# Designs tried in a protein design run: designed miniproteins, single chains, continued (3). Part 78

Each design is a single chain, and the fold is of that chain. pLDDT is the mean over its residues in the fold that is shown.

## One batch from the design tools (miniprotein)

Design m10706
Fold by ESMFold2-Fast:
Structure m10706 (fold): chain A 80 residues (1-80)
Amino acid sequence: MSAEQQAEAGRILREIASLPGIEVEVEGNTVTVTSKGNVESGLEAGSLLTELSKIPGIEVKREGTTFTITLEVPAEDLLA
């Protein structure tokens, strides 16, 4: 992905991490987002994850209240 795409992905991920009741875990090139039962924050996170999925080189998988995001670069490089 391009530097502009990396910057946009980092921005969206930080916005998701700022939502109340959302837990974000980072491991290598994978980010796991879990909703802790706040429905409004879960819906907002879902919308932001949809925007992330539009960026080439990002894959988003949903399982219940958990989203797994796979990146072409280490997630720490986007969140630094």
Scores: mean pLDDT 77

Design m10707
Fold by ESMFold2-Fast:
Structure m10707 (fold): chain A 117 residues (1-117)
Amino acid sequence: DWLKRLAESEGIEAPTQEQLDAIIGALASSSTAAEILRLRIEGASDADIVQFAYEQYQKLKETYDERSVKSVAAVTTASIRWAEKQGLISPELAAALIKIFTQGLSEEELQQLIDKL
């Protein structure tokens, strides 16, 4: 509960639960994008990265409200598009990752996506 204590120490009005969830969502999305890039640098396959991203998105949906999950998805998608433009990931991997964070894929759809990589 350090964020509430920080707000109180700065003399600002205590953030709402919705505001806290949005902040946590943004932090989680930055961490997820960073882990995807770390896996790529360490030589993980596109299939392994896609599987990791799917598992992280499922965990986010179980942990956070729909608004926070949407915020995480938006920031992660923007980070993936940036990485593609820098040549850090392929256009095919970027497209697969964006589908995971935007379309709510089934396990069957995930397998079809991996099979194309």
Scores: mean pLDDT 73

Design m10708
Fold by ESMFold2-Fast:
Structure m10708 (fold): chain A 61 residues (1-61)
Amino acid sequence: MKITVTLTASGSWTQEQVDRIRRDIERSLRSQGIPARLELTVEVGPDGRLVVKSLKFEEVE
């Protein structure tokens, strides 16, 4: 299956930052015995903090 990490709204986010977040979460899930991939939508809030708008798990092959 395929995973997509999406950021929502305007911000200073780069593709590298988005990929890093996705990778860290997937690694964390795997270390807990959950072999799944993550679809994540993240928005930068008005105070510059991260807001997760949606989170979806996809089963790994």
Scores: mean pLDDT 59

Design m10709
Fold by ESMFold2-Fast:
Structure m10709 (fold): chain A 72 residues (1-72)
Amino acid sequence: SEAEKLIEKARTLADQGKFDEAIKLVEKAYELGDYDGAIETAEYVATRALQAGKEDNAKKAVELIKKAFEKK
């Protein structure tokens, strides 16, 4: 699906340290209704961001997890 492709690209961007871009793609998957994919991928992005010392990016990803959880 479209959401699944966004999730895969977001993971690749997170692996490259492109956390703001990764978060935007996760937000788009959330907008498409893939709440489970958004939660799982935002957790991945948050973990990678913390490992890279990017606390602000990790916080944004956690906020997205909270929003997606509210929709379940």
Scores: mean pLDDT 87

Design m10710
Fold by ESMFold2-Fast:
Structure m10710 (fold): chain A 96 residues (1-96)
Amino acid sequence: KKVVEVKVYGGFITAKGSQQAVKKALDEMQRKMMDLGGPTPVLAKEYDNGTAVIEIRDRSKSRVEEAVKLAVEIFQKYVEATGEIRELPPVKEVVD
């Protein structure tokens, strides 16, 4: 069996606001991504100072870019939000 490396891209949304406002924004984003068949946003970290980080991962850079843009638009309705995209360490997969 051959081991191959697969590129993975991460989108990160930093949201500043109440936990309730962040949850409303995240719920709306998750529903919207489900409707679009896009990558699912997940809550990665919450901080006591009212800051939360939401993560989106996909093998397609364009899908992550579109998801981050949409996430920032949705989150900005409820909280302060900024987005960034990073290339993550590649995942090793075994193929037959």
Scores: mean pLDDT 79

Design m10711
Fold by ESMFold2-Fast:
Structure m10711 (fold): chain A 88 residues (1-88)
Amino acid sequence: SMRASQLTPEQQAALTASLNGLLAQAGLPPVTPALSDAQLQAMEAALLAYLDALAAREGLPQSLLDRGKQAFRTYWGILREWLRSQQA
């Protein structure tokens, strides 16, 4: 499993930019180190709900949605680990 500590600062910035792009598509604010764990969990839930709604509108297969959700959860976990490191 990939950890935030295994990514370069440039890779972390690219990951953050990509996830912030997805947040913007969902109408959510960008992630910052000031966000609490509760706020990050609420944002994760909102993004997963957005992906469900998008897949329903576009008629995407459930298997593709499941893969997309799994990839998102993995990258969101890496981002959360990195954000915690910024608070230390």
Scores: mean pLDDT 80

Design m10712
Fold by ESMFold2-Fast:
Structure m10712 (fold): chain A 89 residues (1-89)
Amino acid sequence: DLKKEFYEKLKELKPDAQAAIDQIERILATEDLEPAQELSARYSLVLAKLILQERYDEAYEFTKEAIELRDDAAATRALLDEKIAELEA
């Protein structure tokens, strides 16, 4: 059961989720960050925030959606913008 294994891995990351968020926010504050690095950091930020809030089902669905959009940078960016806005509300 891949979904169960995914949940177990996310639960293992929860104790470090806040530290990960802090580190990712420092990375995102970097000037002249490459577009691919920005997208990767923003993806990690969404995932870490979902883990911190114990929203593991949403983290799983978000990961699947991000994988489906991986070859469309504009769609990936739109997804990340939407999820970050939801998590900041």
Scores: mean pLDDT 80

Design m10713
Fold by ESMFold2-Fast:
Structure m10713 (fold): chain A 113 residues (1-113)
Amino acid sequence: HMSEKEKAIELLNKAIDILNEMIEKVRRGEVTLEEARKAFLKVSELIDEALDYAKKVLTPEQIEEIEKLANEVYSYLSEALQALRRGDREKAVEYLKKAIDILNKMIELIKKS
């Protein structure tokens, strides 16, 4: 059986997997704006569910930190979608990589709790 901590980490890893798949599709020019929007919505849903589990084991100070990190991820996903709308695939990949870096920071924060 998975603990609340383990469930949160699994959900964040699923979000990272979706973003890595999206990076490869963007690099190949094989992604539509609608596909990107749906993928980023799914990533946001996974992050929100992960935060519900994480909040059960984190301190109030850690909750404030992880919520700030989640907001940074949402900001980078928004920037990636805007870059895709402009046809700037290189910039879209840059923002998605930054989102993945923040997701890994969220995982490390949960692991240390």
Scores: mean pLDDT 91

Design m10714
Fold by ESMFold2-Fast:
Structure m10714 (fold): chain A 90 residues (1-90)
Amino acid sequence: MEERAREILEEAKRLLATKSDAEIVQELQERYAEAVKNNDQEAIQRLLALQAAMLGIKAGLPEDVVLEMVRAALTDGEAAVAATQPLVLK
């Protein structure tokens, strides 16, 4: 988890340094559409984590807080899939 979260943070920093906000949004939307089309859950989770990292960086949050957001997004990717399923608890 930690190494993956740091890789995502590094990728987010690179994207923000090299591309405009509009270009990033377009690229992420295209990647997300392809991941959904290919039913690639890992790619979907990674893209959500990238978006969380970029939002945290743009908000000026500390690196530790941004890493927490990335970890939450990776975990919530699984939980989001589970949450869309019918859950029957007494």
Scores: mean pLDDT 71

Design m10715
Fold by ESMFold2-Fast:
Structure m10715 (fold): chain A 76 residues (1-76)
Amino acid sequence: SENEEELLAQLDETQAYLEELLAKETDPRLQQVYQEALSLIEQLKAAVEAGDFETARALMGQLQNLLAQAYELRQA
């Protein structure tokens, strides 16, 4: 659907942004969080493409938590 295409495009943009952040990051804790977030995005894309919305919702929650943790680590 158009909504799924839009979501996948947004995930692609988020993936590219996180890859750029990871390439510039020197803090190993933040590197680990960005790597885990990238892994979750790949799993989330697969779940969306498979129509597994239960798994997609769970993965989205995990991704949001990791990004919040990255934000807090950057403020410390």
Scores: mean pLDDT 85

Design m10716
Fold by ESMFold2-Fast:
Structure m10716 (fold): chain A 67 residues (1-67)
Amino acid sequence: MRMGEAMRTILRAAADSSPERAAELRQAIVDAMNLSGKNGAEGMKKATENLIALAEQARAELAARRA
């Protein structure tokens, strides 16, 4: 999954989540962008991995709530 796909997945999940969870998901995107800016290529890689993991977690949480 590319970083842009992960961000879109997180934002879609945020729209379907509680206000508190939506705020956490949006803040995590900001944190990942800050991480990528501070640590060059290594920061970008870690930020991408963090966003992909969060996107998968958010999708699983949303699916569980819907079921």
Scores: mean pLDDT 75

Design m10717
Fold by ESMFold2-Fast:
Structure m10717 (fold): chain A 86 residues (1-86)
Amino acid sequence: SMKEKLEAIYEKFKPYVDEETIARIEAEAAASSSDELSRLLYLAQGLLVEAIENQGVTTPEQAEALKQLLEIHKEYREELAREKEE
């Protein structure tokens, strides 16, 4: 599922980001998100961006995870826009 993929990306890149930055991203995600999936999208995207900035993209696996995250984020935004149309 999208949730499982996002959680996997978050866990994979968490070691590359400091605890204070993780806490900030978690707080921002909670404040900006109305549901668990959008919260996980914010967390995974924010954490991956910080991890890449700190360590750089050094493996094809890291680059692939970024592509997957961006595609999931785009798909989810399109679904939300459709569902909340009134």
Scores: mean pLDDT 72

Design m10718
Fold by ESMFold2-Fast:
Structure m10718 (fold): chain A 69 residues (1-69)
Amino acid sequence: GLTEEERAKLREILARLRETGELSEAEIQEVLDIARRAGMSDAQLASMRAALRANRVQALAALHELLKL
């Protein structure tokens, strides 16, 4: 599961995505590092990376799903 600190960080990234419509490569990597610690496999991480890079709608959906962990 996610720690409270990891959830807070994901919420900050989510808020920035809502404000700017885009995530930096550093923010994408931070999300993936959190997802890996939460127990996602390499295949799941590849899928998450694709969603985060695809568009705002898919990135928002991916972050919301990760926050359920």
Scores: mean pLDDT 84

Design m10719
Fold by ESMFold2-Fast:
Structure m10719 (fold): chain A 78 residues (1-78)
Amino acid sequence: SSEEARRQMARIAEAGAAAARAEGDEVSVKLLEELLRAIRNGAPLEELRRLAERTRQESKSPAARLAADEILGLLDAA
């Protein structure tokens, strides 16, 4: 369901942000926190895709890039 997909995306973004924070990558933390806020605020799927793609492109953290890839996969299945 759409609600289940959004809950899963939120959990992925939270975990990715925690991992990036532990690695000291504040850029990745900021990007994932922006994505998490958009997910929680019910932003359109196109906005979520844009934010996830930006996270993938601008993050140096492997954990943040993985989280973005997983979220993009869920968006493609929606």
Scores: mean pLDDT 87

Design m10720
Fold by ESMFold2-Fast:
Structure m10720 (fold): chain A 66 residues (1-66)
Amino acid sequence: SEEELLGEAKREILQRIDELKKLAEKEGGTLEVKRPSSNTVIITLKIGDEVKEEVINLDELVEKKK
């Protein structure tokens, strides 16, 4: 069901955030999480001079699971 896929998508986002938090802690970096809309999550990981940004669209993540 769509509700089940949405639940899985949310779980994957939370797992990714947790993994990146652990990486930031290990490497002495910082993690920022922004939610510009209900369906969009922007995760920014900064370690020294390196910046990695991931944009996750919840609707796109659900569509990929169909």
Scores: mean pLDDT 80

Design m10721
Fold by ESMFold2-Fast:
Structure m10721 (fold): chain A 89 residues (1-89)
Amino acid sequence: SRSDQQQYQQMLQQGDDYVQQSRRNLLLGQRNPTLYDQVRRRYRSTLAAYNDLRTIIRRGGSVDGVQSLLDGARQSTNSMDQLVQQGLS
């Protein structure tokens, strides 16, 4: 439906925003070797989730499936932000 298409567009934008934020956190994490591996793993997780949700949307799949992946990307991004803030303190 048109409503589902609007939700998909919004979810794609949110996923892209999480990838961009995770990339910024990855670059900041490079300044602290002790957290870099943890930040890199979370970046890879966020990127994988974004790629997977793009695939679901392209195939006309479940909104719930996309939301689940987006929630995972959100959690990974928030975890990275917390680690970077604590590591730079």
Scores: mean pLDDT 82

Design m10722
Fold by ESMFold2-Fast:
Structure m10722 (fold): chain A 80 residues (1-80)
Amino acid sequence: MTKEEFEEKLKEELEEARKIAKETGDERILKIAELMAEVQRIAFERGEANKEIGELILKTKDLEPEEQIKILEEALEKLK
């Protein structure tokens, strides 16, 4: 996957999340999508699917939105 293809994919995912957030009135959906996009971007820039980032995404998918946001924000702070 090229960087351009990857960025286009993230853009599409974010646009879908904005639509769902607007339709449901739950802004947390967009917040989660934005945080996940940043995590995925960092993984891509590192030239590999960092195992820690992959495990982070997997463990957050089944959590409630508030917990997903908390974990993703903490992970992004460490990944800076």
Scores: mean pLDDT 74

Design m10723
Fold by ESMFold2-Fast:
Structure m10723 (fold): chain A 87 residues (1-87)
Amino acid sequence: MSNEEKIEKLKEEAIKKIEELTKEALSQIDDPNKQAQIKKGAENVIKAIEEEAKRAIEEKVPVSTFRRRLEGLVELFKKDIEEIKAE
């Protein structure tokens, strides 16, 4: 598997993780404003993941570096969900 194929696979797995976290959060929240904030947050993180993947492919970024960046984005999204729930 090429580095490009590895990056694309990690991108797809990260996007799926964001979608799963979004679905779980929305199932626990009845407030439409909080639901809208979570959906917007998910869209922003998915766009960031896609842009990071493009840069990683173009700049030949090591797969390990790319993985750490994706893990950071997922962890930040988890924190954002908890903060929105606490509002």
Scores: mean pLDDT 86

Design m10724
Fold by ESMFold2-Fast:
Structure m10724 (fold): chain A 83 residues (1-83)
Amino acid sequence: MKLLVNIVVRVEDGSKAEEVAKQAVEIAEKNGAKVLSVRVDRERGIVSVVIEAPSRETAERIAREVSELPGVSDVTVSYQDIP
């Protein structure tokens, strides 16, 4: 079962939002997920990454690794099943 996952990352410093977005994409791809979209709001310090993950376990691993990145203050994950 494939999962559509939206990972919303809050960054402590908006100037680092693009760097965090790049690292989040690299983490997702390393863990076998397909990155569908990336949105960066530097002024608000928010990064939104939408991925297609092969399993919930993979999505949870990606979210955990992203939450451990320097300068990340919060990570919110939402799941949608792909029929």
Scores: mean pLDDT 82

Design m10725
Fold by ESMFold2-Fast:
Structure m10725 (fold): chain A 86 residues (1-86)
Amino acid sequence: LPVEEAIGVAIIAAAVSALAAKRQGDEETYKLANEAVDELSRLAEQGASPEEVAATLEKYAERFEKLGDKETARIFRNAAEEVRAL
């Protein structure tokens, strides 16, 4: 369950980011957030390894940070750390 919980938290954070970005007209963050939701959902469906999930979360955290969404980036990094601790 820990990997599934981390993925779930990240998906919720990305969905919230997507809604905020759409309302602000930030199309780049909106596209990134939807990409993150799609990829994380795919990894959950495939039962991806903790290492692959953590690496994906870290990759998206960096991309959110570069676009200025520091809160979503922080949530993704924390989720990755929890997965790596498994």
Scores: mean pLDDT 88

Design m10726
Fold by ESMFold2-Fast:
Structure m10726 (fold): chain A 73 residues (1-73)
Amino acid sequence: DRLRQLLVQRIQESLAQAQAAIAAGDVATARIHLDVAEFLLQQAVDLGLLSPAEAAALQSQIAALRAQAAAAE
């Protein structure tokens, strides 16, 4: 499914941008990218495009990066 691939790619891009912002000390920008990733993940779940395991893995990545952003403050 091309829509599934596009949404997963956009989630991964948002996670990468959040990680780069954390590395740069820009916690505010990191939080914006994590919020975008979480929104896209919820849309993909609601559309039935992700397995429960795939959704759980992405949610864990978002949670880990949110913890890193909080620690960087």
Scores: mean pLDDT 87

Design m10727
Fold by ESMFold2-Fast:
Structure m10727 (fold): chain A 71 residues (1-71)
Amino acid sequence: MSADELAEKVKELMVERGLKRVTPKELMELMKEAGASESQALNAALEMIRDGKKEATIEEAAEYAKKAASL
């Protein structure tokens, strides 16, 4: 799965579930559900924490997923 495919799948899951924002823990859970590895999911959550983000919007969550998958 490419970084772009993972980011798009996270965005799709948030829209389908009516989630407007996600915490680092929720982003990690969504990434795992989207098919990300444990380390990719953890890295996305850690990037949110590093940025001081308590919540991410749909677009921000997609960006964090993309960054985590690109490393």
Scores: mean pLDDT 84

Design m10728
Fold by ESMFold2-Fast:
Structure m10728 (fold): chain A 68 residues (1-68)
Amino acid sequence: SAVEEEFEKLKKEYEEIKPSLSLSDQLLADYMLKEGEEALKAGDWETARRIVEGFKKFLESVKKKLEE
């Protein structure tokens, strides 16, 4: 599904930048990934879509911090 594809894409983007992130940002990202995976496994597509959207915004924020 589109939400599963977007989730996988975001996970790969996170893995690429993870070594440059603070420990607290890594912990938050790891938590979001866990919640997203659990929602997808449960078939809770609405929760999965919300988590994917939040994770995408989080990664955009973190990438901007790395540019500062």
Scores: mean pLDDT 84

Design m10729
Fold by ESMFold2-Fast:
Structure m10729 (fold): chain A 71 residues (1-71)
Amino acid sequence: MLSMYAKMTGASISIIQEALDHALAQGIPERDALNVAIRSLMQSMRSTGGDEQQALRIAKQRIDDLAAQRA
């Protein structure tokens, strides 16, 4: 399943899993967590030119902001 999202984001499966785990840890519901993680990574991968570690840091910040707004 995650292999399709790796193709969509350009990120490795491990980076996608870390972003998903972070979204779940921030209290985003399971039904929304994958979509939030993938959307955040798509934007950050594009802005960083494919730097996965920098993209993950930016995606985690976006996930934190989105989790705070969903309260």
Scores: mean pLDDT 80

Design m10730
Fold by ESMFold2-Fast:
Structure m10730 (fold): chain A 92 residues (1-92)
Amino acid sequence: NPDLKRFGDNLIALAEYYLELGRKLGVEEAIELAERAIEAAKNGDLETALKYLNKAIDLLHEKLRKVDDKDLQSQASTDKRFSDALARAKSS
């Protein structure tokens, strides 16, 4: 199914972004959740992938509200995927 493959590929890309963000912010639980999301998505378990990814996002959301990091803010302005994720984290 091409639509499910595209969705899975997008989930992996987003989870890899949050894995990098978790490493950058030092949130170990978010790193583990993002890695599990990538694994689940690669195995075709898109529901489990979303569940782990959402938990990683929630943890990083709390961290991003408290981070006044000029480098993170600068990167958000050049990468729309990063910008969208940061905007979601700070607006919720």
Scores: mean pLDDT 73

Design m10731
Fold by ESMFold2-Fast:
Structure m10731 (fold): chain A 95 residues (1-95)
Amino acid sequence: DEGLQLFTEGLKAYLRGDYESAIELFTKAAKEFEKQKDYYMAGLALENLGRALEKLGDLESAVRAYERAAEMYEKAGDLQSAQRARRRAEELRAK
């Protein structure tokens, strides 16, 4: 699975502090999961994209990533994950 491979490489990049590579990999993973209509994994990739963007201080892009993650989680029927992602976006807008 192309999406899962990209997502896994994104996690490895994030864990070693390579946030720019993590952003690219999570962005590609989210697109692949959306093509497959795997909305839960698309949401998870976008939420991790948001975290990587926060690490680089790109808070406006992080807000957008979390909002997109919430939309994907809603399409997947995971309302708890959608609420978590939206709360993070709101917290970042307040700063």
Scores: mean pLDDT 91

Design m10732
Fold by ESMFold2-Fast:
Structure m10732 (fold): chain A 100 residues (1-100)
Amino acid sequence: SKSLELGFLLIAAGAGVIVIKKALESNADEAFINQQIEGLIETVETMIELSTNEEIIKLLEEIKEKLRKMLSASREERLKLVEEIEELLKKIQKLFLEEL
């Protein structure tokens, strides 16, 4: 089921955001942070391909653009962007549950 796969990827994306946020807060290695951001971009791209809801796709595209901005951003801007991504994921989770 595409719905079940999307649900699993939403959980994985949420975990990815938490890992990135904690890594930024702990001043972790830049290469590690960038690897986590790139992994989350791939997860989001897969979610876009699996999604049929236009509002969810729009929110996922916004997350993808914010993740791309993080790769060239300062640490302070990355912290702001990751919190914005977390809020967008919460909106997607709410919309996904409303479709179930």
Scores: mean pLDDT 88

Design m10733
Fold by ESMFold2-Fast:
Structure m10733 (fold): chain A 66 residues (1-66)
Amino acid sequence: SSEMEELLKKAEELARKEGEKWAKENGYESYEVERVNSLQLKATGRRGEEVKEKIFNLVEIVEKLR
């Protein structure tokens, strides 16, 4: 439905902001935030030789918006 599409779009925007905040708060020198499929967003943080990933479930974020 159109309502679910709007909620998923809001969830993606929130997940992108949360991923950026996660990367900055953990002191990564560079970061990338990418929607990897219809249900998941991936944040990647890099610091020296270290690469860390955090996956956000967009459906879980939608449930929190309800």
Scores: mean pLDDT 83

Design m10734
Fold by ESMFold2-Fast:
Structure m10734 (fold): chain A 70 residues (1-70)
Amino acid sequence: SLEEAQRAYEKGLEAYKAGNYKEAADWFVEASKLAPGTPLEVEARRLSGQAALKYGGPVAAAKVGKRILE
């Protein structure tokens, strides 16, 4: 549900602020998949890429993008 997506998004933000970028990326991927067709999907997808760049560079960002499309 959208509520579940928002919860996952909040967990992603908490992890991101803590510097736990891989955990943040995983939560943002989940939020994006739970909110298809919404502004939250787009925002969570963007943040998942940003978090992935911080822990693993462009390769990690590409892998996260693939996970969202699956």
Scores: mean pLDDT 84

Design m10735
Fold by ESMFold2-Fast:
Structure m10735 (fold): chain A 78 residues (1-78)
Amino acid sequence: SVMDEARALLLEVLTRVLKDPALAEEFAAWFDANPDDVAGLVAALETLLSLLQETHPEETALIERVRAVLAALREEAA
């Protein structure tokens, strides 16, 4: 599902690109507690997208993937 793809992408970026496994653990726990919170996941990905654009602007393909998943999540929320 788009929700599962969004969670996986967020955790992958936090652990492998941003190198913050502690924050990834916190988000994983939040997802388990709030499995249907699309709005919260959208907010998390928007924050991640802004951070990626600021800290890793060279990751153009990844930034585009985050944008695509974010757009799909917003469609699910509608």
Scores: mean pLDDT 81

Design m10736
Fold by ESMFold2-Fast:
Structure m10736 (fold): chain A 96 residues (1-96)
Amino acid sequence: DIKLSMTEEQKEILAEVDKILNSIKPPLSEEQKKEIRENVLKAIEAIEKKDYVTAMKYVNKAVQILKDAGYPKQAGELELVLTVPIALALMEEALK
């Protein structure tokens, strides 16, 4: 087992985000991709801290960048990738 700076779950989320961003044609600007990735990383950090309100704030910011760029389908895909881990974490806490 490799001790990584991010969990395997966090890496899987980032991989799915990059897959969504790379599927967009014509491609987003590098600045737009950077802003989306920064908001995704802040959302992941908030999830790790169990600050789900802050996590949703950053999810909504990342999703809005895609909507404003004219990619509502990919915005919906990004929202699901980011909100499913939050929902699962909340369900796990409710079972204790």
Scores: mean pLDDT 79

Design m10737
Fold by ESMFold2-Fast:
Structure m10737 (fold): chain A 62 residues (1-62)
Amino acid sequence: SDEEAALTARYSREIRRAVAEGRWDTALELLREMIRALGGELDTDVPEETLRRALEGVAAGA
């Protein structure tokens, strides 16, 4: 849990930075790496469009 929280925070910051820089490819790759690192917490039955919306939400919510 503590490690997962730290990973999530770190990846979220990297994702926000990539999005702010206009690096959507990098942001998407980071998001998928985060999902894999968390053991598939966001990957089960999640289409790519849903992942993109989550990515936009993270960027907008910052």
Scores: mean pLDDT 68

Design m10738
Fold by ESMFold2-Fast:
Structure m10738 (fold): chain A 89 residues (1-89)
Amino acid sequence: AVGAVVDALERALAAYRAGDLEAALAANEAALALAGALPPELREAVLRAATTGGRDAYAAVPADASEREKEIAALEGAVAAVRALAEAL
């Protein structure tokens, strides 16, 4: 179940890296819909992991990096955090 959210986030990251913003947004929307379909406790854990992982990764990027580089780092952080959560379940 959480694995489907990871797969959707990985698709969003791949699309964003490729410069396909439309596909990246569609994959992010799919990830949110999949997370929303989880039991409430898992949904809250997934959203918290993605938000915290993404925020921390974004903040760790050098200030002179491009916004695209910061956004890619945020997506990488979110994917890593949700994957770690899925592996712990």
Scores: mean pLDDT 82

Design m10739
Fold by ESMFold2-Fast:
Structure m10739 (fold): chain A 87 residues (1-87)
Amino acid sequence: IEEFYQAAVEFLERAPDMSVEEIEAATSEMIELARRLVPPEYQDAVIQFIRDTAARLKELVERRDFERAEELIREAKEALQELAQMI
């Protein structure tokens, strides 16, 4: 689970410097990682969180709204930290 948390935080920190294509690829990798490392009872919630966050982030990066993207990343990191404490 710590491995998943670390990978998720690294992805979020890199996201503002990534292309839309790179965000899509990283999102797929994060979903696969969640399926391997997150307990089954939390997988649906975590995968949905990944999909929702990635979709919003991709839209903001495509629009070059980097200020709002940074805000979303901050919120996502807070949610991930809370999630890591529950798992």
Scores: mean pLDDT 78

Design m10740
Fold by ESMFold2-Fast:
Structure m10740 (fold): chain A 90 residues (1-90)
Amino acid sequence: MGSTDPKKLEAEINIALAEIGIAVTKLAISRYPAPDEAIEELKKGEEYLSQAEKALRDGNYDEAISLANKAIEEFRKAGKLLDEAVAAQR
């Protein structure tokens, strides 16, 4: 039976969190006028997530964890930029 590698599990969890971040950020951007900077950070996050998924497939779990965390950071930046743009409408 396949053994659960703790780093593989951590990579899978971090990738799942990044996927949730993409879904939430895309939903927010679809509902409100988004500044170009927010869209650029979202694209960076999607690229990091794609790289994390490839690293996971290739068995590079430490790299997958690092890249998934970078994707999460970029989605947080995109969300912050969107929040600032929405706040400026008040």
Scores: mean pLDDT 82

